# Ledger of designs, part 10: designed miniproteins, single chains, continued (2)

Each design is a single chain, and the fold is of that chain. pLDDT is the mean over its residues in the fold that is shown.

## One batch from the design tools (miniprotein)

Design m4313
Fold by ESMFold2-Fast:
Structure m4313 (fold): chain A 68 residues (1-68)
Amino acid sequence: ATPSWLEVLERALKILKEMKEKGADPEVIKTQAEALIDLARRLIEKSTDPEERERFVKLQKEAEEIKK
């Protein structure tokens, strides 16, 4: 089965956070975080479920924290 966008985004954020903790290039981390922020924004805009939307908003904020 095709993975859900929620699962895809959660897994990508986990990997990005681990990369940052291991000292990956800050420019790479910033670029990847910005891509995930943009993805989350699009998923929020398309979501019709308030609960799902709240989860995407939380993941977007997590990506913004990783970008810093």
Scores: mean pLDDT 83

Design m4314
Fold by ESMFold2-Fast:
Structure m4314 (fold): chain A 101 residues (1-101)
Amino acid sequence: MTLLQKQIDKLIEEARANLDDPEKFEEAVRKLVSKISIAIHIAMYFTKDPEKKKKLRETLEKINETAQGLIEAVRAGDKETAERLLDELRKLSNEVLDLIS
């Protein structure tokens, strides 16, 4: 496993552990999105494949939308929606890791 994959897994577990603490949950989600956004931008800078660049951009947009929905769900106390969106964020993060491999 890459260092980035380990960091993503740790931040997702930190978010899951803090579903009852919106402030700590939001901090974990924002750190996760920051790390993956940096990785995407680096990958986009070095790739020459226009299709790969498009897929990375589209995945980044979905990650940002999912993260926003996650923050809104946890602030509303909707733990079921937060858990579902956290699983989606994990899935999208894994798609990025596969694209940058």
Scores: mean pLDDT 85

Design m4315
Fold by ESMFold2-Fast:
Structure m4315 (fold): chain A 55 residues (1-55)
Amino acid sequence: KVPSAQELEDAFNQLKESMVETARNVLNASDEEIEEVEKLVDEELAKVLAELAAS
């Protein structure tokens, strides 16, 4: 089943939070690095949603 745009957005937000927590707790990433990761995930979600809309 192809996920809806809302499901995709929710899944990406959950993944983003998990990745941020892992980066902080496992990799001791700086706050600035974590902020960059969040931004990159948001940009990737936007691209995926744009591709889905174009399909």
Scores: mean pLDDT 78

Design m4316
Fold by ESMFold2-Fast:
Structure m4316 (fold): chain A 99 residues (1-99)
Amino acid sequence: IGADPSSVRLSTVLVNGNKSLDDLARGVALLSVDPNGLVHVIAGEGEESKKRAEELAESFRALGAGKVVVKHLEKNTSKDLGDVLEDAEKELEALNEKA
C-alpha cells in the first residue's frame, strides 16, 4: 500500500463457487471500483460459478464501475486461467496506452 488509488484502473475478481473467496473478492473490488476503470469477473466451470459471477458483475455495475466484463472458463484448468489473465493484462495495457 502506497500507490495513489486513482492509479488503479483494473480489478480482477475470481469466482469459483467458494462463498468465502467470493466474499473476499467482492470486498477487495469494492475498495477499488473506478467509473472509468475495467472490472474482470472470472467464472469457473459450472452454473453456480456463472450465477455468482453475474451477481458480482451486477453489483459492480450498480456501484458505478465503468466497464464490467464476465469471462467464463470452459474448464476450470490452469491453462484457461492463464489465457483469461493474459487477456486481462492486454486490456489493461490498452487502457493505459489510450490517449
Scores: mean pLDDT 56

Design m4317
Fold by ESMFold2-Fast:
Structure m4317 (fold): chain A 96 residues (1-96)
Amino acid sequence: SRSRVQQVLRQLEQAVRQSSMSQIRRGVRQALQTARRVSTQDQFFAVLPDGQRALRSQNRDDMVRNSIRFARTVVRHMSDDAAYRTLTSFLQTVRQ
């Protein structure tokens, strides 16, 4: 459901803004691992650059901005089911 994807995206954006760089980095890594398993190769390659940019971020503000961009790119390029699974994986990891 698109509505469920949008709800998880909103929760994730809020969680990322309140998280440490370490928590965000673990979340992005887990999200990329999940995306590789649940999406097509073309969908994965469409989201990979924004995920890699988030991981390469040198300061917290850049990492927050780039991680939110990555999450939005996931919603744009993946199916609702794949996006939901990817963003839920990210959110659960950030909250640990």
Scores: mean pLDDT 91

Design m4318
Fold by ESMFold2-Fast:
Structure m4318 (fold): chain A 65 residues (1-65)
Amino acid sequence: MVEEVYRLVAELVRAVEAGDEEAARRYARKIASLPPELQRLGLQTVRAQASPEVAARAEEILAEV
């Protein structure tokens, strides 16, 4: 399941960087549907791997979902 979290985070980050809000929301919803422990891992991974600007936008989309 950790592999799935990393893949979803990579897709979310890529969508945010591309300005594809629809794709970003799709991947955010998939992360939001995971158990809380995996959602927390996803947020940590975004913060660790993405630029601060991309991470902030990804967190906004995750909160909006």
Scores: mean pLDDT 82

Design m4319
Fold by ESMFold2-Fast:
Structure m4319 (fold): chain A 67 residues (1-67)
Amino acid sequence: TVTFEDLGDGLVRVTVHAPGAKSVTLVVDGRPYPLRDLGDGVFETTVPLPAGSRVELLVDGRQVLPP
């Protein structure tokens, strides 16, 4: 499960629920943003996400977004 929360000014809070994962990385327009492990399978970061950006999500090196 992935949630994107618009914080305004082109910033988005991204929360990923990936139980058992060791690393989660969001790639925005080719730039990697590692998510912080909050425990209990929850990973989070705040990233710049301009309108029309290409987004990929990697969980333990496996691309899960886009499908």
Scores: mean pLDDT 81

Design m4320
Fold by ESMFold2-Fast:
Structure m4320 (fold): chain A 75 residues (1-75)
Amino acid sequence: SPLEQAYLQQVQDALAFMEANKDLLSDDEIKKLNDLIAQMLDAIKKGDLKEAQKYNMYIDAMVTGMLAKYVTSKK
């Protein structure tokens, strides 16, 4: 479905973000992001798009928080 494809794209974007920033992210942050991504993928495989949306929102919030750290730490 178009919604499933959009969620899969969000997973790819999150993975690309981690790879691009792996030298800036802690091991704990990488582990937590990977766990959230795995749960989102599991929800998509089960056809539970409501659960997938929940994990997508958690991933987005975490990535946004990391980006905010980069802005504040550049001083």
Scores: mean pLDDT 79

Design m4321
Fold by ESMFold2-Fast:
Order: C-alpha cells, then sequence, then structure tokens
Structure m4321 (fold): chain A 75 residues (1-75)
C-alpha cells in the first residue's frame, strides 16, 4: 500500500506527463478533445467517490491515480 504522500506525488507526476503529452499534440484537435472528455469523466467519478461517506481520502486518491494512469496509456 502506498502512503498518502507517495500517492500525491504519483498523481502530480501523472498530471505533468499528461500536460507534456497534450503540449506535444497541441495541433491534434481530436486527441486534445478526447483527453478533455476523459478528464471530465474522471472528475465526475472522483466527485462521486468524494461524496461517498464509505470512501476514505486514501481510497479516492488511489482511484484517481489509477484513472489518470489509464487515461495517459490511452493517449
Amino acid sequence: MKSMEELREEYDRLLEELAEILRKHRDDKAKVEEAKRLLREIYEELERLYNDPSKSEHEILEEGVRLLRELIERL
């Protein structure tokens, strides 16, 4: 199990990787729009989890890292 600090560092690194991918593909409108759509879906899922009182902040962050990694792998 990763610590909260390790998960936050992983999440921040994945966000930086996503930003670099989008910067490199800035002229690819289809790729940028797909990334925006997937990010919206991730945000909606995380918002849903955050409003679930049975879910800890640790579990929500782990899911966020997983979803963001899957997004990057799809791009």
Scores: mean pLDDT 79

Design m4322
Fold by ESMFold2-Fast:
Structure m4322 (fold): chain A 62 residues (1-62)
Amino acid sequence: MEFAEPKVSSEEIKELLTLVDNNPNVNGKQVAKIVGLILRAISPDTSEEEAQEALEEIKKIA
């Protein structure tokens, strides 16, 4: 396998979105923040550490 910049997988993002969708206490503002964090996590300009931090913040909200 070729070594590429590792990022969050699409499957992991789907799992996090499912957790948010299943949480009735997540309001529209929190959904918008989570979407922003997902975009940050999958962005080519984002480092591995920043991607992981974004995922942890999503889990904290969900």
Scores: mean pLDDT 71

Design m4323
Fold by ESMFold2-Fast:
Structure m4323 (fold): chain A 65 residues (1-65)
Amino acid sequence: GEKEGAELGRKNGEAAGKAAGVDGAFGSALGRWGGEVSAQEMGADEKGKELAAEAGRKAGYEAGS
């Protein structure tokens, strides 16, 4: 669902941001992509994918910054 997709996106975004080091923009992009892909694998609708992508983007930016 949307909540599960957003949480998975957040976790994947945080991991991507940490891997990117100090590059918050790169972490943000990877987090967004990881969130969207993870939500799609869970069978989320378009809104769920967007929520997961946004959660991953924010988490990736914060972790990479």
Scores: mean pLDDT 69

Design m4324
Fold by ESMFold2-Fast:
Structure m4324 (fold): chain A 87 residues (1-87)
Amino acid sequence: SIEDKIEELREKIIKAKTVEEVKKHLEELRDYVLEVAKTSSPEELEKIEKLVLGAFTEALDKIKDEEMKKVIVEIANELGKELRKIY
């Protein structure tokens, strides 16, 4: 399910050991969310947005490295901007 995929990617982001790994999994999450958003109903979109916001919030809470946090914020902002184009 969409929830399971987002949760899987959230876990990979939190467990990442390098900035490169964090960026890779964040980009996977971004690309997956943008793809499913294109074919989602308004109700599904709202659910996806809440799940994605939760994933970014938890990653920022659990990740201690400042460079990793910067990448999380950057990708979150990029995703938010792209999602606004779909509405």
Scores: mean pLDDT 84

Design m4325
Fold by ESMFold2-Fast:
Structure m4325 (fold): chain A 87 residues (1-87)
Amino acid sequence: SKAEEVARLGAEVLRLAREAGEPVTEADVERVREELPKVAEKYGVSEVARAIADNARLLAEVARSKGMEELAREAERLAEEAEALAE
């Protein structure tokens, strides 16, 4: 389902944020996997997907500022997938 897809993307963004050195734990990633489908069902997949895309784009900028080019490209890919779900 799209709610499951948006939860997967949100969890992947948090995983990349951890790799970038942001204060994100594995517990945070699991919480997002569990809660985002409920949020998407309540508020709409498009709204949650747009928020994920915006956060992924910000993460790409942060990653580039740290010289993490591969992580930045992966974050951009997640932003593009989230934008597709928002349509």
Scores: mean pLDDT 85

Design m4326
Fold by ESMFold2-Fast:
Structure m4326 (fold): chain A 112 residues (1-112)
Amino acid sequence: SAALKAQLAATNAEAEELVRKYRETGDTRYLAEALELRAKTARAVAEALKDTDEKKAEVARLLARAYEAAAKALRENPDASEEEVRRIGEEAVAAQEPEAEEARKKLGLEAA
């Protein structure tokens, strides 16, 4: 847990630095790398929580899938404008909607 928290802080700082480089250069490869790091972090959180907090583990898996989808789309479109980058993010989140609805049911957020 302490080692995981330290690793999460380090990878979050690295991802934030990559996003800063994207903002300075317009190079979407930095943004893709940041999203790949965030996906890896979310996967690690899901694995750490799978036996103690399955609800949070499932949310972390969905977040990882959204980051992975967005990173892949950016690597396939390295010339994406800021508007296209925004759309890629929105589409990556929307692609997780069926799994997100199933997760909401497991959380008891939907009436029986």
Scores: mean pLDDT 77

Design m4327
Fold by ESMFold2-Fast:
Structure m4327 (fold): chain A 67 residues (1-67)
Amino acid sequence: SRATELVRRHEGEELIAFIESAPLSPEAKAEALALARQLKASTDNAEIRALMRRIREILEAEGVRLP
């Protein structure tokens, strides 16, 4: 639904902002941002789950937890 799309877009923007402010290496930050933008554009639930897992792995490797 449109409401679900708006919530997902808002959550995607918040995730991007969080990653941009997180204390990550430049390489980890660039990779996480690319994945977050791909997640924001995706409509495939399996792809979204895989992208979220990869983002979490990148963040956790640097000692950063997802909100």
Scores: mean pLDDT 78

Design m4328
Fold by ESMFold2-Fast:
Structure m4328 (fold): chain A 78 residues (1-78)
Amino acid sequence: SISVTPTSGTVGKDITITATASGSKVIGIVVIDKETGEVVAVSDSSVLTINNLTKAGTYRVTALTDSGEVGSADLTVS
């Protein structure tokens, strides 16, 4: 299983997303704006920091492990 934290953030603040997996290593994270479909940030590790996120809304966070497991969670920014 994959866990993603946090699931909420604040407009104008840095958001640091951490993805963890049981029994495997997280090798990437992608964040997509659910309204526009735009990719807003990508990481090649288990941690992704988004700086200067000024648009409120719901973002989908997707993480990939070295075992091929994929997990996602919604991040609400307000």
Scores: mean pLDDT 85

Design m4329
Fold by ESMFold2-Fast:
Structure m4329 (fold): chain A 63 residues (1-63)
Amino acid sequence: MIDAGEIPREQAREAAKAALLSRGVPAEKVDAAAEKVLAALPDVELIPAAEFRAAIDAVLATL
């Protein structure tokens, strides 16, 4: 994708959980992993998809 768009912060938790589950994170650990993703995101209402993917990848590297 050339332009990844933006993710509303209110949807970022659900999007992070879905992305982490698709990458094989167990359901029992996905809530804690999603909290780490949210903590790594910039404090903005619309999160650039590139920043969101970077946060997902950073959290996955710690698992």
Scores: mean pLDDT 77

Design m4330
Fold by ESMFold2-Fast:
Structure m4330 (fold): chain A 70 residues (1-70)
Amino acid sequence: SSARQVLREAVELLRRRSKEEAIASLTALLDAAQSSGAPADVVAAVRTALELARTRPKEEAIRELEALAA
């Protein structure tokens, strides 16, 4: 699903980038998804990824996002 793909892309961002860069990218993605009227499940996936990236240590955010994308 597109929502699952978003979660996988969030994992890759967190693996390859700093936490701050990943948060900036996910914030931009959330703004774009909301502005374009993306499906509700896609918006929810971006919002979940952003919240986990903000509130969790990087490795824990990755683990939780991988579980959600499974």
Scores: mean pLDDT 87

Design m4331
Fold by ESMFold2-Fast:
Structure m4331 (fold): chain A 118 residues (1-118)
Amino acid sequence: MTVEEARERIIQSAEDMVKAATKALEWAEKNREELEKKYGKDFVDELIRTLREAIEAAEKAPEYAEKGDIDGVVEASRLTLEAADLAEKAGLPKEIVERMKQSALDMLQAADELRRAL
């Protein structure tokens, strides 16, 4: 894989991560009262905070890839996987959780290819 191909894949994975995590955040906020009753306020606050942090990191991943900051790209993927695990525990729709996990894993693969191409 070329540096350009790896960066393009990171950009695509970042877009997919943002879309999936945003859907997860929207679902969590819509179901907040029910989730707080079942899991408690602290868990729901952590879920929402982690989803927001994952979205912000994913939005920055293309910039990290352009600068050759592979650790920044990897961290964006890690945060999305962490958010996906919390979303799964909270009972979010399987298709949303799987989309988050798949896009994060694709970004990790692209980050490894970028590291090898640099």
Scores: mean pLDDT 88

Design m4332
Fold by ESMFold2-Fast:
Structure m4332 (fold): chain A 70 residues (1-70)
Amino acid sequence: SMEEIDAQIEALDAQREAIIEEMLARPELREQAIAHLQGLLARIPDLPASEASKARLRALLEGLLAALRA
């Protein structure tokens, strides 16, 4: 169901926050992290999730990209 998919996205967001925090401490991984996040952003329209969940995920990923590029 869409609800189950939304829950999975939320769980993944929590995991990604921890991973990105670790990557910010390791500049050698920054370029790879940026490329990965850009790939995830490109896939958002294809996700079987609500438009609200897609918007939330997009905002999160864009914020993380901005932080990694600073």
Scores: mean pLDDT 73

Design m4333
Fold by ESMFold2-Fast:
Formats: sequence, structure tokens, C-alpha cells
Structure m4333 (fold): chain A 93 residues (1-93)
Amino acid sequence: DVRAAVDLVVEAVRALARTEEERAELEAALPDLERVATDPALAAERERLVAFARALAAEIERVRAERGEALSLAEALAIIREERERRAEELRR
């Protein structure tokens, strides 16, 4: 569902945001995300958003399987954020 995809992306970006400026940028982008969900002219962008959300949901399921299925969405996203930060450090080497 497009609405579930938008909600998941918003929560993921909030979990990955490191600064107040990044969070402010997310809040400013929320109307554009809602437009992607509702505007018929943005059907291709909507499909890309849903595909991205499905990939993220699969990563969340992987983390829950590895660390415990009782993990909340926020806890799973925090782990994904830590994994991505570590990966970024490796790419700098």
C-alpha cells in the first residue's frame, strides 16, 4: 500500500537523521511525499517509492530475524542506521 510505503519511508528517514537540520529537511519534504502518494502524474515516482519501501521492509525483517522478532520498528531502524554508518566508514578506507 502506498500509504504504508510513505509512512515507512518517513520513519526510516527520521531514524537515519543525525542532526536537527536533517530532521527539519524531512519535515519540509512531507508535503512532497504526500503528493507522490496522491498525484496521478507521479505514478512512476509512486512505484519507485513502493519498491524502495518493500526493500526496506525486507531489511527490517532480516534484522528482526537476526536480533529478535520482538524488536519494534524504531529499534530495527536504529540497528539499520548503525549498520549503514559502519558501512560508510568502511567505504572511506
Scores: mean pLDDT 72

Design m4334
Fold by ESMFold2-Fast:
Structure m4334 (fold): chain A 59 residues (1-59)
Amino acid sequence: SALDERRRAMIEKNRRTIEELERYLKENPDMPEYMKLLLKAVIGSSELVIERIEERLAA
């Protein structure tokens, strides 16, 4: 369905965001700890979005 196609596209977008932020963290080990925590929180939010969409696709 069109909804499932949109859901798969949203998963891919969030996966790319996680990959980019993880790369940025790896390339910038000297960044302040509070900034690392903030970026990790953004990664966690994207992971939760993927989980929710995957649950809806499985239902």
Scores: mean pLDDT 87

Design m4335
Fold by ESMFold2-Fast:
Structure m4335 (fold): chain A 84 residues (1-84)
Amino acid sequence: MATATITVTRSNGKTSTLTLQGRLEGDELVLESATANGQPLSPVALAMLQRELREHPDLRAAAIEAFRKAQENGEATATVTLTG
């Protein structure tokens, strides 16, 4: 299991810090749990985050890279700006 922290800036200027726990199965990101701004995500919110990762390729790519680095170095951080 690896832990990756991602700072996300949305088009409205709102910033959120996501701490993701899970693993990479090849190029597929498998999330076991997550927190947003230090608050644990409910199962519904976790499913919505999985959908967000699918709909935003930049966020998905940053999450995968952060997990790849976390698997090598124990932990990793990434920053993503979402447009539109």
Scores: mean pLDDT 73

Design m4336
Fold by ESMFold2-Fast:
Structure m4336 (fold): chain A 100 residues (1-100)
Amino acid sequence: SDEVVEEARRERLEEIEKKYKEGELTEKQANALKAAVDLAARVLRALGVSDRERVRLLLEIAITLTKKGASPAEIVAAIRALVEASVEELRRELERLKEG
């Protein structure tokens, strides 16, 4: 539901803002990650994704891709490719992306 996506979006934005205030992210990095979270949330709402854990993992994948230099178009393509993936498949993909 829109509520599930909005809740997960707000939690990610709050974490990014906290890291920025603690000096772990530059303003440019924080703004890029916030933009990626907003884009990913918009795509998830359009695709009707309502499972809390899958929404959370898909937003984390979007954040990780952005940290690795992915474009907005690449983020949209990745979410579309993974939209029907199970929680376990999404966890494996997130781990793969974090490892390099």
Scores: mean pLDDT 89

Design m4337
Fold by ESMFold2-Fast:
Structure m4337 (fold): chain A 100 residues (1-100)
Amino acid sequence: SEIVEALRTLAEVETDPELKKALEEIARKSEGKSDEEALKIMIEKAAELENEKIRGYLLSLAVALAYEKNIKLSEEQIELIKKASSPEDAKILLSVISKI
């Protein structure tokens, strides 16, 4: 999966230890899975994080990867992103999702 390889590369260069750990965990859980399943794992893991900055970063990254790969997100994934995001971030992310 190109998304799993991107996550591994991001984890290798990440200097924030909490974000590095989250990226490594998502990459590990996504090993051998499709890009679609890797995005699902990323969104679900991000939504569980208490750190708002890291959560926002990972949700934004997931939406950017979905857009780049032309992967349509499920209604459940969209609702999870909306619920886990600030109102301002949700507006931006939903705008990007609408273009997929």
Scores: mean pLDDT 87

Design m4338
Fold by ESMFold2-Fast:
Structure m4338 (fold): chain A 64 residues (1-64)
Amino acid sequence: TSDELHQLMVEGSQIVKELKALGKEELAEEIAKELEDLMRSTTDVAKIREKIEEAKKILEEIKK
C-alpha cells in the first residue's frame, strides 16, 4: 500500500504501545482490533486516519 497507509500503521502501533505502558491493556487490544478490522475492510486512508485521531484523543484523556 501507499507510504501514507504505512505511516498510519506505525502511528497506530505507537498508540497501542503507549496504552499498554499505561496499564490499559484491554483498551489497547480493543483499539488494535478495531484498526486491524478497519484495514481489512477498507483502503480508505481518510477513514483509517480518522480512527487513529480518535485513538489519539483517548490516549490524551488517559494521560491527564
Scores: mean pLDDT 78

Design m4339
Fold by ESMFold2-Fast:
Structure m4339 (fold): chain A 82 residues (1-82)
Amino acid sequence: MVEEQAEKVAEGLAEKSKTDLDGVNRLLDDQAQLARQIFDPETAAKLVELMQKAKDAGKAGDLDKMKRYVKEAALLAAKALS
């Protein structure tokens, strides 16, 4: 369930980045800042790194890497919230 939801989130963000890359980048930046407030410092640091890697992949046009990093971030956040 959680993995399927993470895949859908990653696919949705990658698809949106084709028409609104700036909007997706702002969303990833906002989520990184929220992660710093919600999670422990170690988990927050890993989430911030994954979101930055997703943002960099999106800028490079590498949607497969972008999806991978977004999925990893979503799975990590879900495990930390459990």
Scores: mean pLDDT 83

Design m4340
Fold by ESMFold2-Fast:
Structure m4340 (fold): chain A 77 residues (1-77)
Amino acid sequence: SEEFELSLEIVKKALDRAVKEGILTEEQAKKALETFKRTGSAVEMIKVVERLAGPEAARKVRRLLEEAARAAGEALA
């Protein structure tokens, strides 16, 4: 989404939660994070999640990113 900017720390927090909730393995989360670092794109990262873990996992990770971004917005307010 063009409507919010995600910092690397927000992405790390969302991926850490995905591993803790059993949505992703540590290896899958690492590959997703490496894609975000390389591209700067949450969209490209979610495409990698979908390829590695399937479309349901990709939807759950997108939700966790939106939740992490919202929480960061509240913490800065």
Scores: mean pLDDT 81

Design m4341
Fold by ESMFold2-Fast:
Structure m4341 (fold): chain A 91 residues (1-91)
Amino acid sequence: SEEQRELLKKAEEAFKNGKYDEFAKYTVELILSLPTPEAQVVAAKSVLTFFKNLGMYNAVKAFAEAILNDPRASPELKALAQEYLNEIDKL
């Protein structure tokens, strides 16, 4: 949708400027706009895996913490975010 396109643009701008908290905020809004908890988990896993593989642990941490702090996030989505935080803490 147009709203999702605007959120993506804001997320990309924040990321380009090193504003990882703003990046996380807009990316979580994009993920939560997806129609099912299952779709949200798949999309969030793709984002977390992508940044983890790039060694961008600050982006992974900001995104995962934003999910954990959002009351709209499903238990499965929060479990995924916690899993990635635990994995990067070992690095």
Scores: mean pLDDT 85

Design m4342
Fold by ESMFold2-Fast:
Structure m4342 (fold): chain A 75 residues (1-75)
Amino acid sequence: MLSKEEIVLILRRATAPLSKDADPEVVAKRIVQALEEAGVPFDKAKLAAEIYLKKQEEHPTASDDILLEEVAEEV
């Protein structure tokens, strides 16, 4: 199973080329793809994408590092 730190690194790599104004569907697809390539099951990868988008909407001023750590804790 991936560590929390490994999940954070994967999510950061997946979201780094995307702007904060990127289409949520594109963001979700990138996160799911990156996590699946790392061996995370599709259902968990999809959940991670949903949590990330929700956290970003709820905390638009929070740093991406904080949001990614919270997503990793939920997955």
Scores: mean pLDDT 76

Design m4343
Fold by ESMFold2-Fast:
Structure m4343 (fold): chain A 81 residues (1-81)
Amino acid sequence: SLAEAARAALADIPATKAYLNSTLPPEAAERVNALLDRMEALLREAVRAAEAGNEEEAKRLLEEAARLAAEVGRLVAEALA
């Protein structure tokens, strides 16, 4: 379900933050943490929307979170180059 997908993504964020904070320079870690915090907010909203039966809104929020995940990946690649 959309709620399960959002919860699974939410569950992964703390480990992702820990890994990236141990790996990236402080300036890059700060930028990535800001994006991960925005992803967390969107994923929490996606869970609420899905549980309320607003599947289209949950899909849009998950798509926004996926776009932020792509930006995190880009910044990580840039910082490690």
Scores: mean pLDDT 88

Design m4344
Fold by ESMFold2-Fast:
Structure m4344 (fold): chain A 70 residues (1-70)
Amino acid sequence: MTAEEREELIDELMTELRLSRQAAEELLEGMLALGYRTLEEMREAIERIKRTIENGVAAGREAARELAAA
């Protein structure tokens, strides 16, 4: 991974997961430690995390809507 690719991933982590730069750097180092090596693998992992968060938020929103309707 190049320095440019590393900065792109840090920016993506900060934007997509709303992390601080420190948290984004720590998550990137964690992914490298777990064996992620390519931009594609890391972007796929970010998308999976983002979708998991979005699904959790959507479920909470639906539960709140049902409670408000009752």
Scores: mean pLDDT 74

Design m4345
Fold by ESMFold2-Fast:
Structure m4345 (fold): chain A 75 residues (1-75)
Amino acid sequence: MREEVRALLREANPEASERAIELAVEAYEALKAGNLKEAGELLVRAAEETARALGFSEEEIEEIRALAREVAERS
């Protein structure tokens, strides 16, 4: 399971860092376990790592982080 998800994420996102893939896999495992808060936090971190690898600015990464916090606070 975990290895299959890792392989699919790597295939879909060849430019993503190893760290981003690992965080996304951990988020998926947290979702399966019902740990929605942990899964959300891990997905935000994976998105930040992927955005950085794709050349997004730190300003754009901070906006992603701020949006994720707003969604979490509302939920």
Scores: mean pLDDT 71

Design m4346
Fold by ESMFold2-Fast:
Structure m4346 (fold): chain A 63 residues (1-63)
Amino acid sequence: METTLGELTAENAIGKKIEIPELGLSGTVVAISGNLLLIKKDDGTLVALDIEKHKDAKVIISD
């Protein structure tokens, strides 16, 4: 499924794998709190992303 970063919610994204091609990021969504999206990358690194700064970024969601 394809969407934008601004369309992600806790209900539709937590626990799912996502890719954000323009940011070169992929991983599993761990948490969403306010404007913060926490992603665990495949290498185990945690990345915090500001949703408002990247709200129009394309996101590919997988199960």
Scores: mean pLDDT 79

Design m4347
Fold by ESMFold2-Fast:
Structure m4347 (fold): chain A 70 residues (1-70)
Amino acid sequence: MDRDSALRNVERLTYQQTQDLVDKGELSQSQGQQLHNLTVQAARAQLDGDSVSYQQYKQQLQQLQQQAKQ
């Protein structure tokens, strides 16, 4: 699987997962969109070998999850 195919799969799966969480009331619509965007950006950084950006996006994802558990 090439980079573009991998990213399309991440986008599709993450979109479905975040929509399910929003529908269940686990996340707000804005939190779901942030989770989706950050996950896709982390996947891009990982595929590009950008470990620094990957770590930054991963930290942002962890912070978002902490806020969502309020």
Scores: mean pLDDT 77

Design m4348
Fold by ESMFold2-Fast:
Structure m4348 (fold): chain A 69 residues (1-69)
Amino acid sequence: KSKLEQFMEKVKELKLLSEEKLNKFGLLLARRTVIEGEPLTPELVREIGEELKLSEEEINKLVELAEEL
């Protein structure tokens, strides 16, 4: 499995986001990484979370998870 797939599976498993937020986050992250070729980094994860207006707690949990990739 790709790092993106592993990351998104963990986000879903840990229930870090609602299903609606998870879908929006996953689509935007896939666009930036798979289509635009950007690396999956904690910085990118934070940027996307901020763009989607996620809470600071949600963003921090996502960034922490991305740091372990």
Scores: mean pLDDT 84

